Designed miniproteins, single chains, continued (5). Designs and how they scored, part 104

Each design is a single chain, and the fold is of that chain. pLDDT is the mean over its residues in the fold that is shown.

## One batch from the design tools (miniprotein)

Design m19832
Fold by ESMFold2-Fast:
Structure m19832 (fold): chain A 55 residues (1-55)
Amino acid sequence: MKKEELLKKAEELRKKAGDLVLQASRNTPEQRQSLADEAEKLRKEADKLIEEAKN
């Protein structure tokens, strides 16, 4: 993939992760943990795309 496409996809994943964290702040402790885990997965995926874009 082109560097621009990788960075765009990474930005989308980061935005989704941010939205999940924002939702978690308003939910019960049980839901917060689940949403935080999902956000962490999305951030890791975004980091992989950024790493790919560097090469």
Scores: mean pLDDT 78

Design m19833
Fold by ESMFold2-Fast:
Structure m19833 (fold): chain A 75 residues (1-75)
Amino acid sequence: MSKEELWKEVNRTLAIMAAALAKRINPKSKEAADRLIQAVVEGNYEEALKAAEELSKNGDKETADIVKRLIEEMK
């Protein structure tokens, strides 16, 4: 793998892990986190950003901000 491909996979994995932790800690964020994980796996960054905004509305603003930065790094 190139360094760029490896970096994108690292950011993708971190985004998925952050969403998985958010739904475990805050059950209110489960649907948004599940949608975020699915969107990231599918490479649908528009839906991933929408799901991150929903995490922010549910009180997980810091997790949402981290995930948004990770998604930007993958583009």
Scores: mean pLDDT 79

Design m19834
Fold by ESMFold2-Fast:
Structure m19834 (fold): chain A 63 residues (1-63)
Amino acid sequence: SKLVEKVKELNKQKVSREELARGIADVLWEIGQEIEERLINEGKLSPKAIEDYRRALEAEQAA
């Protein structure tokens, strides 16, 4: 997943805990934007869909 790849990259760079947290937040924001744009293009955008995607990302981050 994109999140796992970003965490591995930041760990290789031995960044601070603050920079790691910021990097993770940036990836989550980017994924959210990509999902939103895709759903708009397909005419399937709904608040529930966006909420479900955010919840799935949170679960992946916790694991």
Scores: mean pLDDT 71

Design m19835
Fold by ESMFold2-Fast:
Structure m19835 (fold): chain A 87 residues (1-87)
Amino acid sequence: AMDLVIEAFRALKAGDYERAVELAEQALKEDPNNASAYVILAEAYRKMGDKEKALEYARKALELNPQSDAARRLLAEITGDPALEAA
């Protein structure tokens, strides 16, 4: 569900975090291993102030795609660990 991920990202940029979560969750129903959908969930929850959910989803995205610069940067931003940004 590449289109659902793109629309979820658009919702994030528009500040519609609830819609971003809904679209990312739909993408995960089609592909539970979609690392990009977990990145969107992590960023949406971070912007909504739910740090614990943001951290859980960022970690899951990195577990599914260890080479994801987006997941590493997001995890570093949430945890405040600069080593994760450099990796």
Scores: mean pLDDT 78

Design m19836
Fold by ESMFold2-Fast:
Structure m19836 (fold): chain A 76 residues (1-76)
Amino acid sequence: SEDYEKLLKEFEEAIEEAKRLVAEGKEEEALELLEKMVEKLRELFERTLPEEALKELEERKKKALEELERIAKEKE
């Protein structure tokens, strides 16, 4: 569970960094950062964690992408 909690924290930090990048007009960099992190976590979770953890990751990704889209729309 420690590895999951650590990765989840890293994912949350990546989301906050992505939000900052979008606010600065770096939408492509923000989306690339978020997507790379989610892909890395998904590959690890599919091998080591239950299906519920994968579902939680997908839900968090969806909410993060929606938030990034809202921030981007406010600038353009």
Scores: mean pLDDT 74

Design m19837
Fold by ESMFold2-Fast:
Structure m19837 (fold): chain A 78 residues (1-78)
Amino acid sequence: DLERAIELLREALRYLQAGDTEKAIELLKEAEKLVKPINPDVAATIQRAIDYVQAGDTEGAIALVESAILSLEQLKAS
């Protein structure tokens, strides 16, 4: 469900901004599972965000998650 995936990504953003990277990764993985059958390109963006968090690039990860949210919101509107 697109709506649930967007909610999970918004929660992940809050945890990334709070510095709770472990919780953020859990939420991003759950969102990726929901998005993968709907839009594999956005799922790949979510996976890149996870990779960035694991590499310590929290700012880069936040930008990718924000991009994924915008893409899914556009899909929901169409």
Scores: mean pLDDT 87

Design m19838
Fold by ESMFold2-Fast:
Structure m19838 (fold): chain A 56 residues (1-56)
Amino acid sequence: MSLDELIKEARERLKKGKSLSEIIKEFEEKGVPAHHITAVALILIGEELDEELRRR
């Protein structure tokens, strides 16, 4: 699975009310490589921080 697909899936799961920790656990259980999981987490955190800063 590509990094872009993982990011898209993680964003959809966040929209449905899943926590980032739950999404990481699900990816670990599916055998997603640790470096992809880390990249997805950093990208999603960065997007949330950007949105939060725009509101401040």
Scores: mean pLDDT 77

Design m19839
Fold by ESMFold2-Fast:
Formats: C-alpha cells, structure tokens, sequence
Structure m19839 (fold): chain A 55 residues (1-55)
C-alpha cells in the first residue's frame, strides 16, 4: 500500500533529471519520517502523500 504509493511517486520522478529526482525523493523521505515521528498512522501518511501528489 505505502510502497505502492511511493512507487507511483518515484515513477513520476523518474521522468525528471537525476539531480531533481534525488531531491524530490529526499523531500518525500523527510516528509514521511516527520509524520511517523509525530505518531501518524500509515493511513494518515498515505493520505498526506496523496494530497502532496495533487499539489
């Protein structure tokens, strides 16, 4: 579920130059880590990632 969502995000990023793709991946990794540190559930993190994809 979460891996599938991350796979879709990375799939979109793989169309970008390597330097940009690396930065976007780091940004998403930090975002997920921050939400986990705040005690968010996998479902809440998934919803937040989907919202970011729409932005």
Amino acid sequence: SEEELIGRIIGRELGLPEEVAARVRLEHARFVAELRRQGKSDEEIRAALIERLEA
Scores: mean pLDDT 68

Design m19840
Fold by ESMFold2-Fast:
Structure m19840 (fold): chain A 83 residues (1-83)
Amino acid sequence: SMVEELLKKAESLREEAKKLDATYQELQNMAKETEEFMEEASPEAQVKLQEIRDIYENQAKYLQAQRKRLEAESEALLKSARS
């Protein structure tokens, strides 16, 4: 039925959102570890580590936006299925 297809798609999007959240948390941990490593790094290495941290933070923000989009899409499908 169409309802079953909507529910399956909503569940799939929710699972994808969970995977994005897990990756988001890993990126935040990597950014924190990079910041801690910077404390013992040379000034030249600190510049490169800052760039790496910025990449992790920007990627994390992107994944958070994607997660919210998937969660919103999943919720919309659930509302459609309940109608």
Scores: mean pLDDT 87

Design m19841
Fold by ESMFold2-Fast:
Structure m19841 (fold): chain A 88 residues (1-88)
Amino acid sequence: SMEELQRELAKSSAEEAAELLLELHKKGMEPKEIVELLRTALDRGLLSYEEALEIIDLVIEKSEDEELIKLLRELKKEIEEIIEALSK
């Protein structure tokens, strides 16, 4: 289930989480669903912003899907803007 996937991301290293997301995409999970999985994990406090950025960068580096890369870059920008707003 999506809940189980969110928990798996939370307990994984950034590299393990990136591999999980790439595997899900290869199995037919749409780019928007992968982004929603990350957003939900962040919203629930299961991932830190720093962990999410590491996962996103690894997926972008390894993916050839233009739509997935585009959506992940948008999510990365949103997270970076939140961090900037919260930083001293």
Scores: mean pLDDT 85

Design m19842
Fold by ESMFold2-Fast:
Structure m19842 (fold): chain A 55 residues (1-55)
Amino acid sequence: SREEILARLKEIAKLAETDPKRAGELAVELQKEHGLSEAELLSLYAEALDEIDRE
């Protein structure tokens, strides 16, 4: 679901600060698993970053 994708992207975003290679691998895996376009992935990632900023 969208909520699960956002939760995983929030985890990936936090990981990207310490391990950007692993974060990138997980993002590609998520994209393939859910059939997301690059534009959709970037849009959802931006939303995940916004939610982290609000925390």
Scores: mean pLDDT 81

Design m19843
Fold by ESMFold2-Fast:
Structure m19843 (fold): chain A 60 residues (1-60)
Amino acid sequence: MSVEEKLKKLKEFLEKNKADQEAIDIVEEALEKSKKASPESQEIIKKSVEDFEKEFKKEI
Protein backbone atom coordinates (compact mmCIF):
# COMPACT_ATOMS: atom_id res chain seq x y z
CA MET A 1 0.00 0.00 0.00
CA SER A 2 1.36 3.43 -0.95
CA VAL A 3 1.86 6.32 1.50
CA GLU A 4 -1.01 8.15 -0.24
CA GLU A 5 -3.34 5.16 0.26
CA LYS A 6 -2.34 4.82 3.92
CA LEU A 7 -2.96 8.52 4.58
CA LYS A 8 -6.36 8.34 2.84
CA LYS A 9 -7.32 5.39 5.05
CA LEU A 10 -6.12 7.24 8.14
CA LYS A 11 -8.25 10.24 7.16
CA GLU A 12 -11.31 7.98 6.67
CA PHE A 13 -10.62 6.40 10.04
CA LEU A 14 -10.38 9.78 11.80
CA GLU A 15 -13.60 10.99 10.12
CA LYS A 16 -15.44 7.79 11.10
CA ASN A 17 -14.35 8.25 14.73
CA LYS A 18 -15.33 11.96 14.73
CA ALA A 19 -11.80 13.17 15.39
CA ASP A 20 -11.12 16.89 15.77
CA GLN A 21 -10.96 18.88 12.52
CA GLU A 22 -7.37 19.85 13.43
CA ALA A 23 -6.32 16.18 13.36
CA ILE A 24 -8.02 15.69 9.97
CA ASP A 25 -6.30 18.85 8.65
CA ILE A 26 -2.89 17.53 9.78
CA VAL A 27 -3.47 14.30 7.83
CA GLU A 28 -4.54 16.31 4.74
CA GLU A 29 -1.34 18.38 4.98
CA ALA A 30 0.72 15.19 5.36
CA LEU A 31 -1.00 13.77 2.26
CA GLU A 32 -0.13 16.88 0.21
CA LYS A 33 3.47 16.89 1.50
CA SER A 34 3.87 13.16 0.75
CA LYS A 35 3.11 13.82 -2.95
CA LYS A 36 6.22 16.06 -3.15
CA ALA A 37 8.37 14.27 -0.55
CA SER A 38 11.59 12.37 -1.23
CA PRO A 39 11.43 8.54 -1.11
CA GLU A 40 13.12 8.62 2.32
CA SER A 41 10.54 11.07 3.71
CA GLN A 42 7.70 9.00 2.23
CA GLU A 43 8.99 5.88 4.04
CA ILE A 44 9.13 7.80 7.34
CA ILE A 45 5.54 9.02 6.87
CA LYS A 46 4.43 5.49 5.92
CA LYS A 47 5.99 4.00 9.06
CA SER A 48 4.39 6.68 11.27
CA VAL A 49 0.96 5.93 9.78
CA GLU A 50 1.44 2.18 10.29
CA ASP A 51 2.54 2.71 13.91
CA PHE A 52 -0.52 4.90 14.56
CA GLU A 53 -2.88 2.31 13.03
CA LYS A 54 -1.26 -0.46 15.11
CA GLU A 55 -1.63 1.50 18.36
CA PHE A 56 -5.28 2.28 17.60
CA LYS A 57 -6.15 -1.36 16.90
CA LYS A 58 -4.44 -2.32 20.17
CA GLU A 59 -6.89 -0.05 22.05
CA ILE A 60 -9.89 -2.02 20.73
Scores: mean pLDDT 72

Design m19844
Fold by ESMFold2-Fast:
Structure m19844 (fold): chain A 84 residues (1-84)
Amino acid sequence: SKEGLELGKKGLELAKKAKTDEEAKEAGRLALLGAQLAETAEGAKLALEGGLLAAKAAKTIEAVNVATAAALAGIGRLFDLGVK
């Protein structure tokens, strides 16, 4: 159950440090996995924040697409967790 939280944290940490498109892609990918595995609002929120920051660092459409997917997955997971 901690896997999503750990991946979300790694994605956000990389997104904060990202200076290249490759770093933005990796941050976005980790954030997306974190969102998919998130079991808590904290995990989903970290994935959303990681996706948004990765998008800011992205320089290619591929990196933007991964980062956007992560942010949207994070939002969706927050709503899923809020219904229960």
Scores: mean pLDDT 83

Design m19845
Fold by ESMFold2-Fast:
Structure m19845 (fold): chain A 55 residues (1-55)
Amino acid sequence: SEEEELRRIASTASKETLKGLAEQRRELAAKVREVNPEAAARLERAADFLEELIK
């Protein structure tokens, strides 16, 4: 699943890198929200998941 893939990335990446990836996903979600709300929602869920991993 996408969550398992993100966990795999988290095991090898620094917390700083993961925070950056979450921020990039939120920014991209904002940019695409008007034309593709499903993609925006998916990007926001991935960002939420990454933020939970670094807590």
Scores: mean pLDDT 81

Design m19846
Fold by ESMFold2-Fast:
Structure m19846 (fold): chain A 56 residues (1-56)
Amino acid sequence: DNKKKAEELKKQGEEAKAAGNYQQAIQLYYQALKVAPEEEKDEIQQKIVDVQAAMG
C-alpha cells in the first residue's frame, strides 16, 4: 500500500526531472518520502539530493 504509493510518486518525480521540472520533481520526491517505508527513505533522499545538484 504505502510502498506502491511511494513507487508511483517516485516515478512521477523522475518524469518531472526528465522534463526539466526540477521543483516539481523535488516536491514529488518529498511526497514519496512522506509515505515510503523506512527501507526506501535513503534512496528517495538521495534522489532529492541528485535533483538539487542538477539544479546547480
Scores: mean pLDDT 82

Design m19847
Fold by ESMFold2-Fast:
Structure m19847 (fold): chain A 69 residues (1-69)
Amino acid sequence: APLTPLEERVLRAIYAAGSLTPEQLANALGISRSTVEAALKRLEERGLVVREPDGRYRLTPAGIAAVNA
């Protein structure tokens, strides 16, 4: 299935910043932290993002390819 508009916005925000916390994403996108965390979980399950030990999320190589498609 293609990315949802929210998942695309999350990926693009992380791509632009390099890495972001769920709180930084919620603030940047103007949405609730729980909505961001649900989207991040789906993106992580798809292998498009990875959670770092410090709680920041980064794009995988597959995630970078998805943003640039």
Scores: mean pLDDT 86

Design m19848
Fold by ESMFold2-Fast:
Structure m19848 (fold): chain A 99 residues (1-99)
Amino acid sequence: MDEALALLEQGKAAYNAGDYDKAKAYYEKSIAIASKTDKRLEARSLANLSNVLADQGKYEEAVEYGRRAVELLRESGASDVEISLFEMQVGVLEIILKN
């Protein structure tokens, strides 16, 4: 049973319901489990956590988690297109931080 994937899906449901604190807690639990077994799932959970933090106005933390997700995508053999699209999203957050 993939508990990390189930936690990621619960986090998405909480995020869609507007419960950012609950979404963050589920994503953090998913990351803790996935970090031991599945770099791609860890990257997905970090990317979703970055989005929650950005929506909360925590742009510095959002950039940190976003950069970690990009690194894990590179290590997991993700496509250059997937990596580039996420780097662009992180770049937008970095611009917001400066303004």
Scores: mean pLDDT 83

Design m19849
Fold by ESMFold2-Fast:
Structure m19849 (fold): chain A 67 residues (1-67)
Amino acid sequence: MREGVPAPALSEENAEKLAKELGVSKATIEKELANPGPLSDEIVERMAAVTRRRIEEARREAARAAE
């Protein structure tokens, strides 16, 4: 049988949030998560860019708030 355990770092609610951030349908994210293989190159690239940007912005806000 195929693997039935998805990546634990991506919960079902996280998939919905990612779909909104990437500007794609939730069905697209769910399709990628249902696949046993790696995510498509385009999706991975978009996720990496969005995640890095959000983390850096959050860090800058936290650093400024600590002043």
Scores: mean pLDDT 65

Design m19851
Fold by ESMFold2-Fast:
Structure m19851 (fold): chain A 86 residues (1-86)
Amino acid sequence: MTLVIKVINASEQQKQSFLDEAESLRQKGYNVRIDQQGNTLTITIENASVELVTGYVLRAIGLGLEGADVRIEFKGDTTYITITFP
């Protein structure tokens, strides 16, 4: 399945955390695309496992509990996670 993670208004530390994780996934053989446009970081992971998607969904929920605005959408075989930091 495909996982799309969109991170908006993240600090440099928060963006670096997502980028480090994306590079780790590339080293593990995932097909990862990264796009940075203004204050938006988009990470697309093709052929993501159910376990990987579940892990990111749980992380996004945790960030929501810490004050981020989180939207999670399931459309076919694609999971979209949008995280907007204050």
Scores: mean pLDDT 87

Design m19852
Fold by ESMFold2-Fast:
Structure m19852 (fold): chain A 81 residues (1-81)
Amino acid sequence: SAEELEKEAEELIKEAREKLKKAKTADEVQSIRDELVKKSREIFKRMKEANVPEEKIKEIEDKFLGVVNEGSAKESELLAK
């Protein structure tokens, strides 16, 4: 259902943030970010097929983008060491 897909997206965001917090190398951050991007594309496809409102999909897309940007910032910090 649409509600289950929203919960799945929020859980994926939470898991990605927890993994990023624990990441110690730029390579680990890149792997986490790449997996998040791949999974987000699949969940958005499923959301569109389930007729989730576009406004809700955009809200979740913005949250995913936020985590991807957090990953990029952490990667830069780790590379500076």
Scores: mean pLDDT 83

Design m19853
Fold by ESMFold2-Fast:
Structure m19853 (fold): chain A 57 residues (1-57)
Amino acid sequence: SLAQLQAQRDALAAELFEEMKKRVEAIKNGDYETAAEEKKRIDELVAQLEALQAQIG
C-alpha cells in the first residue's frame, strides 16, 4: 500500500540521517576507515530511497 511505502521511506530516511551523523563524527576523529564504511552505507540507503520514491510517485 502507499502507506507502507511511505513508512519504509521514512524509516530509510531516518537510517540515512544517522549514518550521515556517524560519518561526520568519524571524519572529525580522523577515522577515515569508518568514514568510508559509512559512505558505502549512505550510498546504499540513497539508492534504496530513490527506488522507493519512484514507486510512490
Scores: mean pLDDT 87

Design m19854
Fold by ESMFold2-Fast:
Structure m19854 (fold): chain A 77 residues (1-77)
Amino acid sequence: MEEIKKEAEELYNRAKELGDEARAQAPTDPRARLVQRLYDLAKKYAEKGLKGTEEEMKGYVNIAKSLLDTAERVRAA
């Protein structure tokens, strides 16, 4: 239980940092803007996990992980 809460906090902090960094680059191309939106969504779902029940936290952590993974794949393509 403490492990998943720590994971949610780490995901929130990482998504926030990546989203802030992407926003600072003032993205104009569609791919960079999509990556920024995916980071913002990952942050939002990690935050929902931290505020939810234990069962909700597990679901939202998985969604946040998937969004970050998708953002990295879009960025790498």
Scores: mean pLDDT 82

Design m19855
Fold by ESMFold2-Fast:
Structure m19855 (fold): chain A 59 residues (1-59)
Amino acid sequence: SMMDEAKKIAEEIRKLEKEGVRAVIAGDLETAQKLQERIKELEKELKEKVGEEFANKLL
């Protein structure tokens, strides 16, 4: 379902956020920046799929 797809996107965003925090702690700012760009892309995709209000509740 669209909701199952949205949950998968939200789970991927949370995974990438954790990886981004680890990259910052390690001093790997290039990796952190690339992960943040991917997170923004997925957040846009999530908002387009379920709307901004519902996307924010899943994040």
Scores: mean pLDDT 87

Design m19856
Fold by ESMFold2-Fast:
Structure m19856 (fold): chain A 111 residues (1-111)
Amino acid sequence: AEEYKKKIAEDPNDARAWRNLGEVYRNEGNLEEAKEYYEKAIELDPNDARAWRNLGLVYWELGNYEKAIEYYEKAGKLGDADAYYNLGLVYRKLGKFKEADEWFEKAEKLK
């Protein structure tokens, strides 16, 4: 909200503030704006696993499962167990139940 916009005005390189602004817009249903803010966050901090996972969630909500998979894999490789769990959900939705189970197991081992 306003606090994150003020923080960005004071420090436009605050990757976490950009990610938090993306989360606000995504919660409001403004998916295109959320996407742009998450993309800015990962540009500034490519190791922010939560920003990668949230970008994957935006693409999932837009119906772009290929991009959702790509970004969830990136987040999971950075240590986000929830991203691997979301990968399992994507594969399950695609009817790939064996692959889904493998991602769920990987998520559990990461926690």
Scores: mean pLDDT 86

Design m19857
Fold by ESMFold2-Fast:
Structure m19857 (fold): chain A 73 residues (1-73)
Amino acid sequence: RILDLLAEAEKHRAEGTPENAERYAGSLGEAYRVPLKEAIAEHPEEFAAMDNTERSQWLAEKIRERIAEELAA
């Protein structure tokens, strides 16, 4: 889950291992890709109307919503 990957990335960053931090950053990108694809599929018209800055902010907000849902579960 996203929270598990965030916790793992934070742990490896705290341990001071650059190789592990880079590896987990890549994994976070992949994990975020799936929720972002779902969010776009749920709101294709809104996403299409946005510029790149708005899209980035909107996607970040959707990821925060997913994290909040995970915490509520």
Scores: mean pLDDT 60

Design m19858
Fold by ESMFold2-Fast:
Structure m19858 (fold): chain A 70 residues (1-70)
Amino acid sequence: SAAAAREEHRRKLVEQRIKALEELAKLFEERGDLESAEFYRRLAEVGRKLLEEKRTEDWEKEVEELIEKE
């Protein structure tokens, strides 16, 4: 169905974003910026939880909540 195709596409997009965040975290870690590395790893963890819970549409909301807690 069209709905299933859209959900699959959205899941793959979130997976790509998680990978990009992990690569960014590694870059900051290699530069000795452990605080920034930890922040981006936490963003990637939020993405993984949303994938597991099938709540990919809540990505931006969860990211904003994480930023506000910092």
Scores: mean pLDDT 76

Design m19859
Fold by ESMFold2-Fast:
Structure m19859 (fold): chain A 77 residues (1-77)
Amino acid sequence: SNSEKAKEHLKKAREYLEKAKASKDPDEALRLLGKASEHVKKAKEYAKKSGDEELIKEAEKLEEEINRLFEEVVREM
């Protein structure tokens, strides 16, 4: 289902975000954040198709967190 696909992509986005946070290499962190961003965009697409408002909000919050970390890493380069 679209809800299941959204959850799978959210899980992968969170995994990549956690790896990015743990990385001490800014270039590696940016690559991992790129992968997290790709998965959260897919999660948001499937969540919207499912009509599940909670999944949409979860995807949007995760997207905001990924974007904030991108800005922090780039600013420190």
Scores: mean pLDDT 88

Design m19860
Fold by ESMFold2-Fast:
Structure m19860 (fold): chain A 98 residues (1-98)
Amino acid sequence: TITFPVARSLEELVEGYIKAGLPNFAKKVLEDYVKELESRNASPEELARAYLLLGKVYFDLGEYEKAIESYQKAIELVPDNEEAKRFLEEAQKKLKEK
């Protein structure tokens, strides 16, 4: 069972778990959230936001290939997402530096 901290936004919830030393729980919460959004045909904007945050968590965990995939999904859903494009480039750079 995953306990959700009180948060005003999805971003604050994710940051809360990371600051608590639980980045793997943040990852699991976002993976489950993405699946839930897909199952109920959520808006492209909601799904893109979830993928962007999932990508950020993968990046912080050093899972750059998964971060790239998540950022690409966010861009596919919302092509004008400049934040996702910037993070995609950074993750690609990190993967090549390995």
Scores: mean pLDDT 77

Design m19861
Fold by ESMFold2-Fast:
Structure m19861 (fold): chain A 87 residues (1-87)
Amino acid sequence: SEYETQFKKAEARYNELKARADELEAQWKKDPSFLPQAAETYREAARAAGEAASLASVIPKYHDKAQKYARDAVEFRRRAEELEAQA
């Protein structure tokens, strides 16, 4: 279905952004200049997780993934805000 295709794209995007955000946060711990990029990428990851959660919520077999990604969206938004406060 179109929803499942969109969900898979959102899930892949979220996983890519999360990995990049984690790497940028690791770089920030060594170099303060990476903080804005880490914060922005966590915010993008939160948005992607929210989109994946929304798409998964209308697909019965992905209900557990919808809950997981909704929680991830909240956590990564909070992390982005924490990093933004450090800038």
Scores: mean pLDDT 87

Design m19862
Fold by ESMFold2-Fast:
Structure m19862 (fold): chain A 74 residues (1-74)
Amino acid sequence: RPPLSPTEQRIIEAAWKVIEEKGLGASMREIAKAAGVSQATLYRHFPSKEALLEAVRQYKLRPVAEALIAIADS
């Protein structure tokens, strides 16, 4: 389900940008720096790169579904 926290949104947006610039080989450390969060904070929300990539896919690829859910839940 969508995370919707501001911190998770910032991490996901930064991961998307880093992947666009550096490709899928980008490290968790680089993503944390780009998001402006500590590596500890990143790992608390996404314990692995696989978890982060799954969240990026679900959050970025489901904006319409999330908007519909947010309207219904608001």
Scores: mean pLDDT 72

Design m19864
Fold by ESMFold2-Fast:
Structure m19864 (fold): chain A 82 residues (1-82)
Amino acid sequence: DAELLEQQRQQQLAEELRKFVADTQIEGYEKAKEKSSPEMQEFLDKLIEKVKEMLSLSDEERQKVEREMAKERKELLEKEKK
């Protein structure tokens, strides 16, 4: 059915996009670890694990994890600016 094929295509594209974004985020965190304190390296390792876990979650669960990660990231960046 055309609707089912379109849904599968959209799902595949969304999955590929999520994977690309995840790979990019992981690469960014790995780069950041090179200049980071031991505490920051541990936090970045946890972020990398969360990104990997997000790829196996439902859309709702992914959105929740993304919001939590964004909040933690913002707090950490604000702390570094002091």
Scores: mean pLDDT 73

Design m19865
Fold by ESMFold2-Fast:
Structure m19865 (fold): chain A 73 residues (1-73)
Amino acid sequence: GAAATIAAVVAASEDPEKTRLLITKVTHGALEGKIDLDSAVKLLVEGGFDEETARALAQAVLDIARQHAAMLA
């Protein structure tokens, strides 16, 4: 699931604290409707992730944002 993907990437990171902070910022942007999938991937790649990991993380945070939006509807 989305949470498991995020947890696995944070645990595998050389700097879990910085990784968690970056993921949190992307998640907040997605919840505010300011970040789409392509923008999230770009930010994560610029943050030091490879494209495949960045895409998996971006999808996971957007899935969380969509689930949150659905709960408010």
Scores: mean pLDDT 77

Design m19867
Fold by ESMFold2-Fast:
Structure m19867 (fold): chain A 59 residues (1-59)
Amino acid sequence: MEEAEELLKKGEEAFKAGNYDEAIRYYSRAAQAALDAGDTELFNRAVEGLRKVLEAKKA
């Protein structure tokens, strides 16, 4: 769905800006929207984004 893709992009933009908490929020919303749409590919991309931002936050 378009909503899930838009949320994924916002998460990526927040991550690039160093706004990790905002990136987590957008990636989480993207994952939920992808599940609702049955979009497994988009769900996996959102989860991968969450993993990356959490690793960056720990470093």
Scores: mean pLDDT 81

Design m19868
Fold by ESMFold2-Fast:
Structure m19868 (fold): chain A 110 residues (1-110)
Amino acid sequence: SEELKEELINRVEEILTILKGHLPPGAKTISGEQAIEALKEYAKGRGLPISDEEIEKMVEEVLKKFNSDELDEEGVLELAMLFLKREYELEGIEVSDELLEEVKEELLKK
């Protein structure tokens, strides 16, 4: 559990780095289009068997949850956590919601 938790923290930090890398200079929010582009780059770089359409749906789901056309820091974290869960599912690993919440809490403490 502790080894998996540290692995999940490292992986979500990689996803966050790619998402934040697509943020315009001086911007506090990322658009849905920019988030989609970032996650497509990440997925292709890692060789993940995930479609462009599935990535688009995940971004749309988070935008809808926040009732926004752009994602702030909280929205970016939620998107990264959702993508992390899906990445591990593609590897045949089901990450519990409890463990995902622990990972999210550790990131918020830093």
Scores: mean pLDDT 84

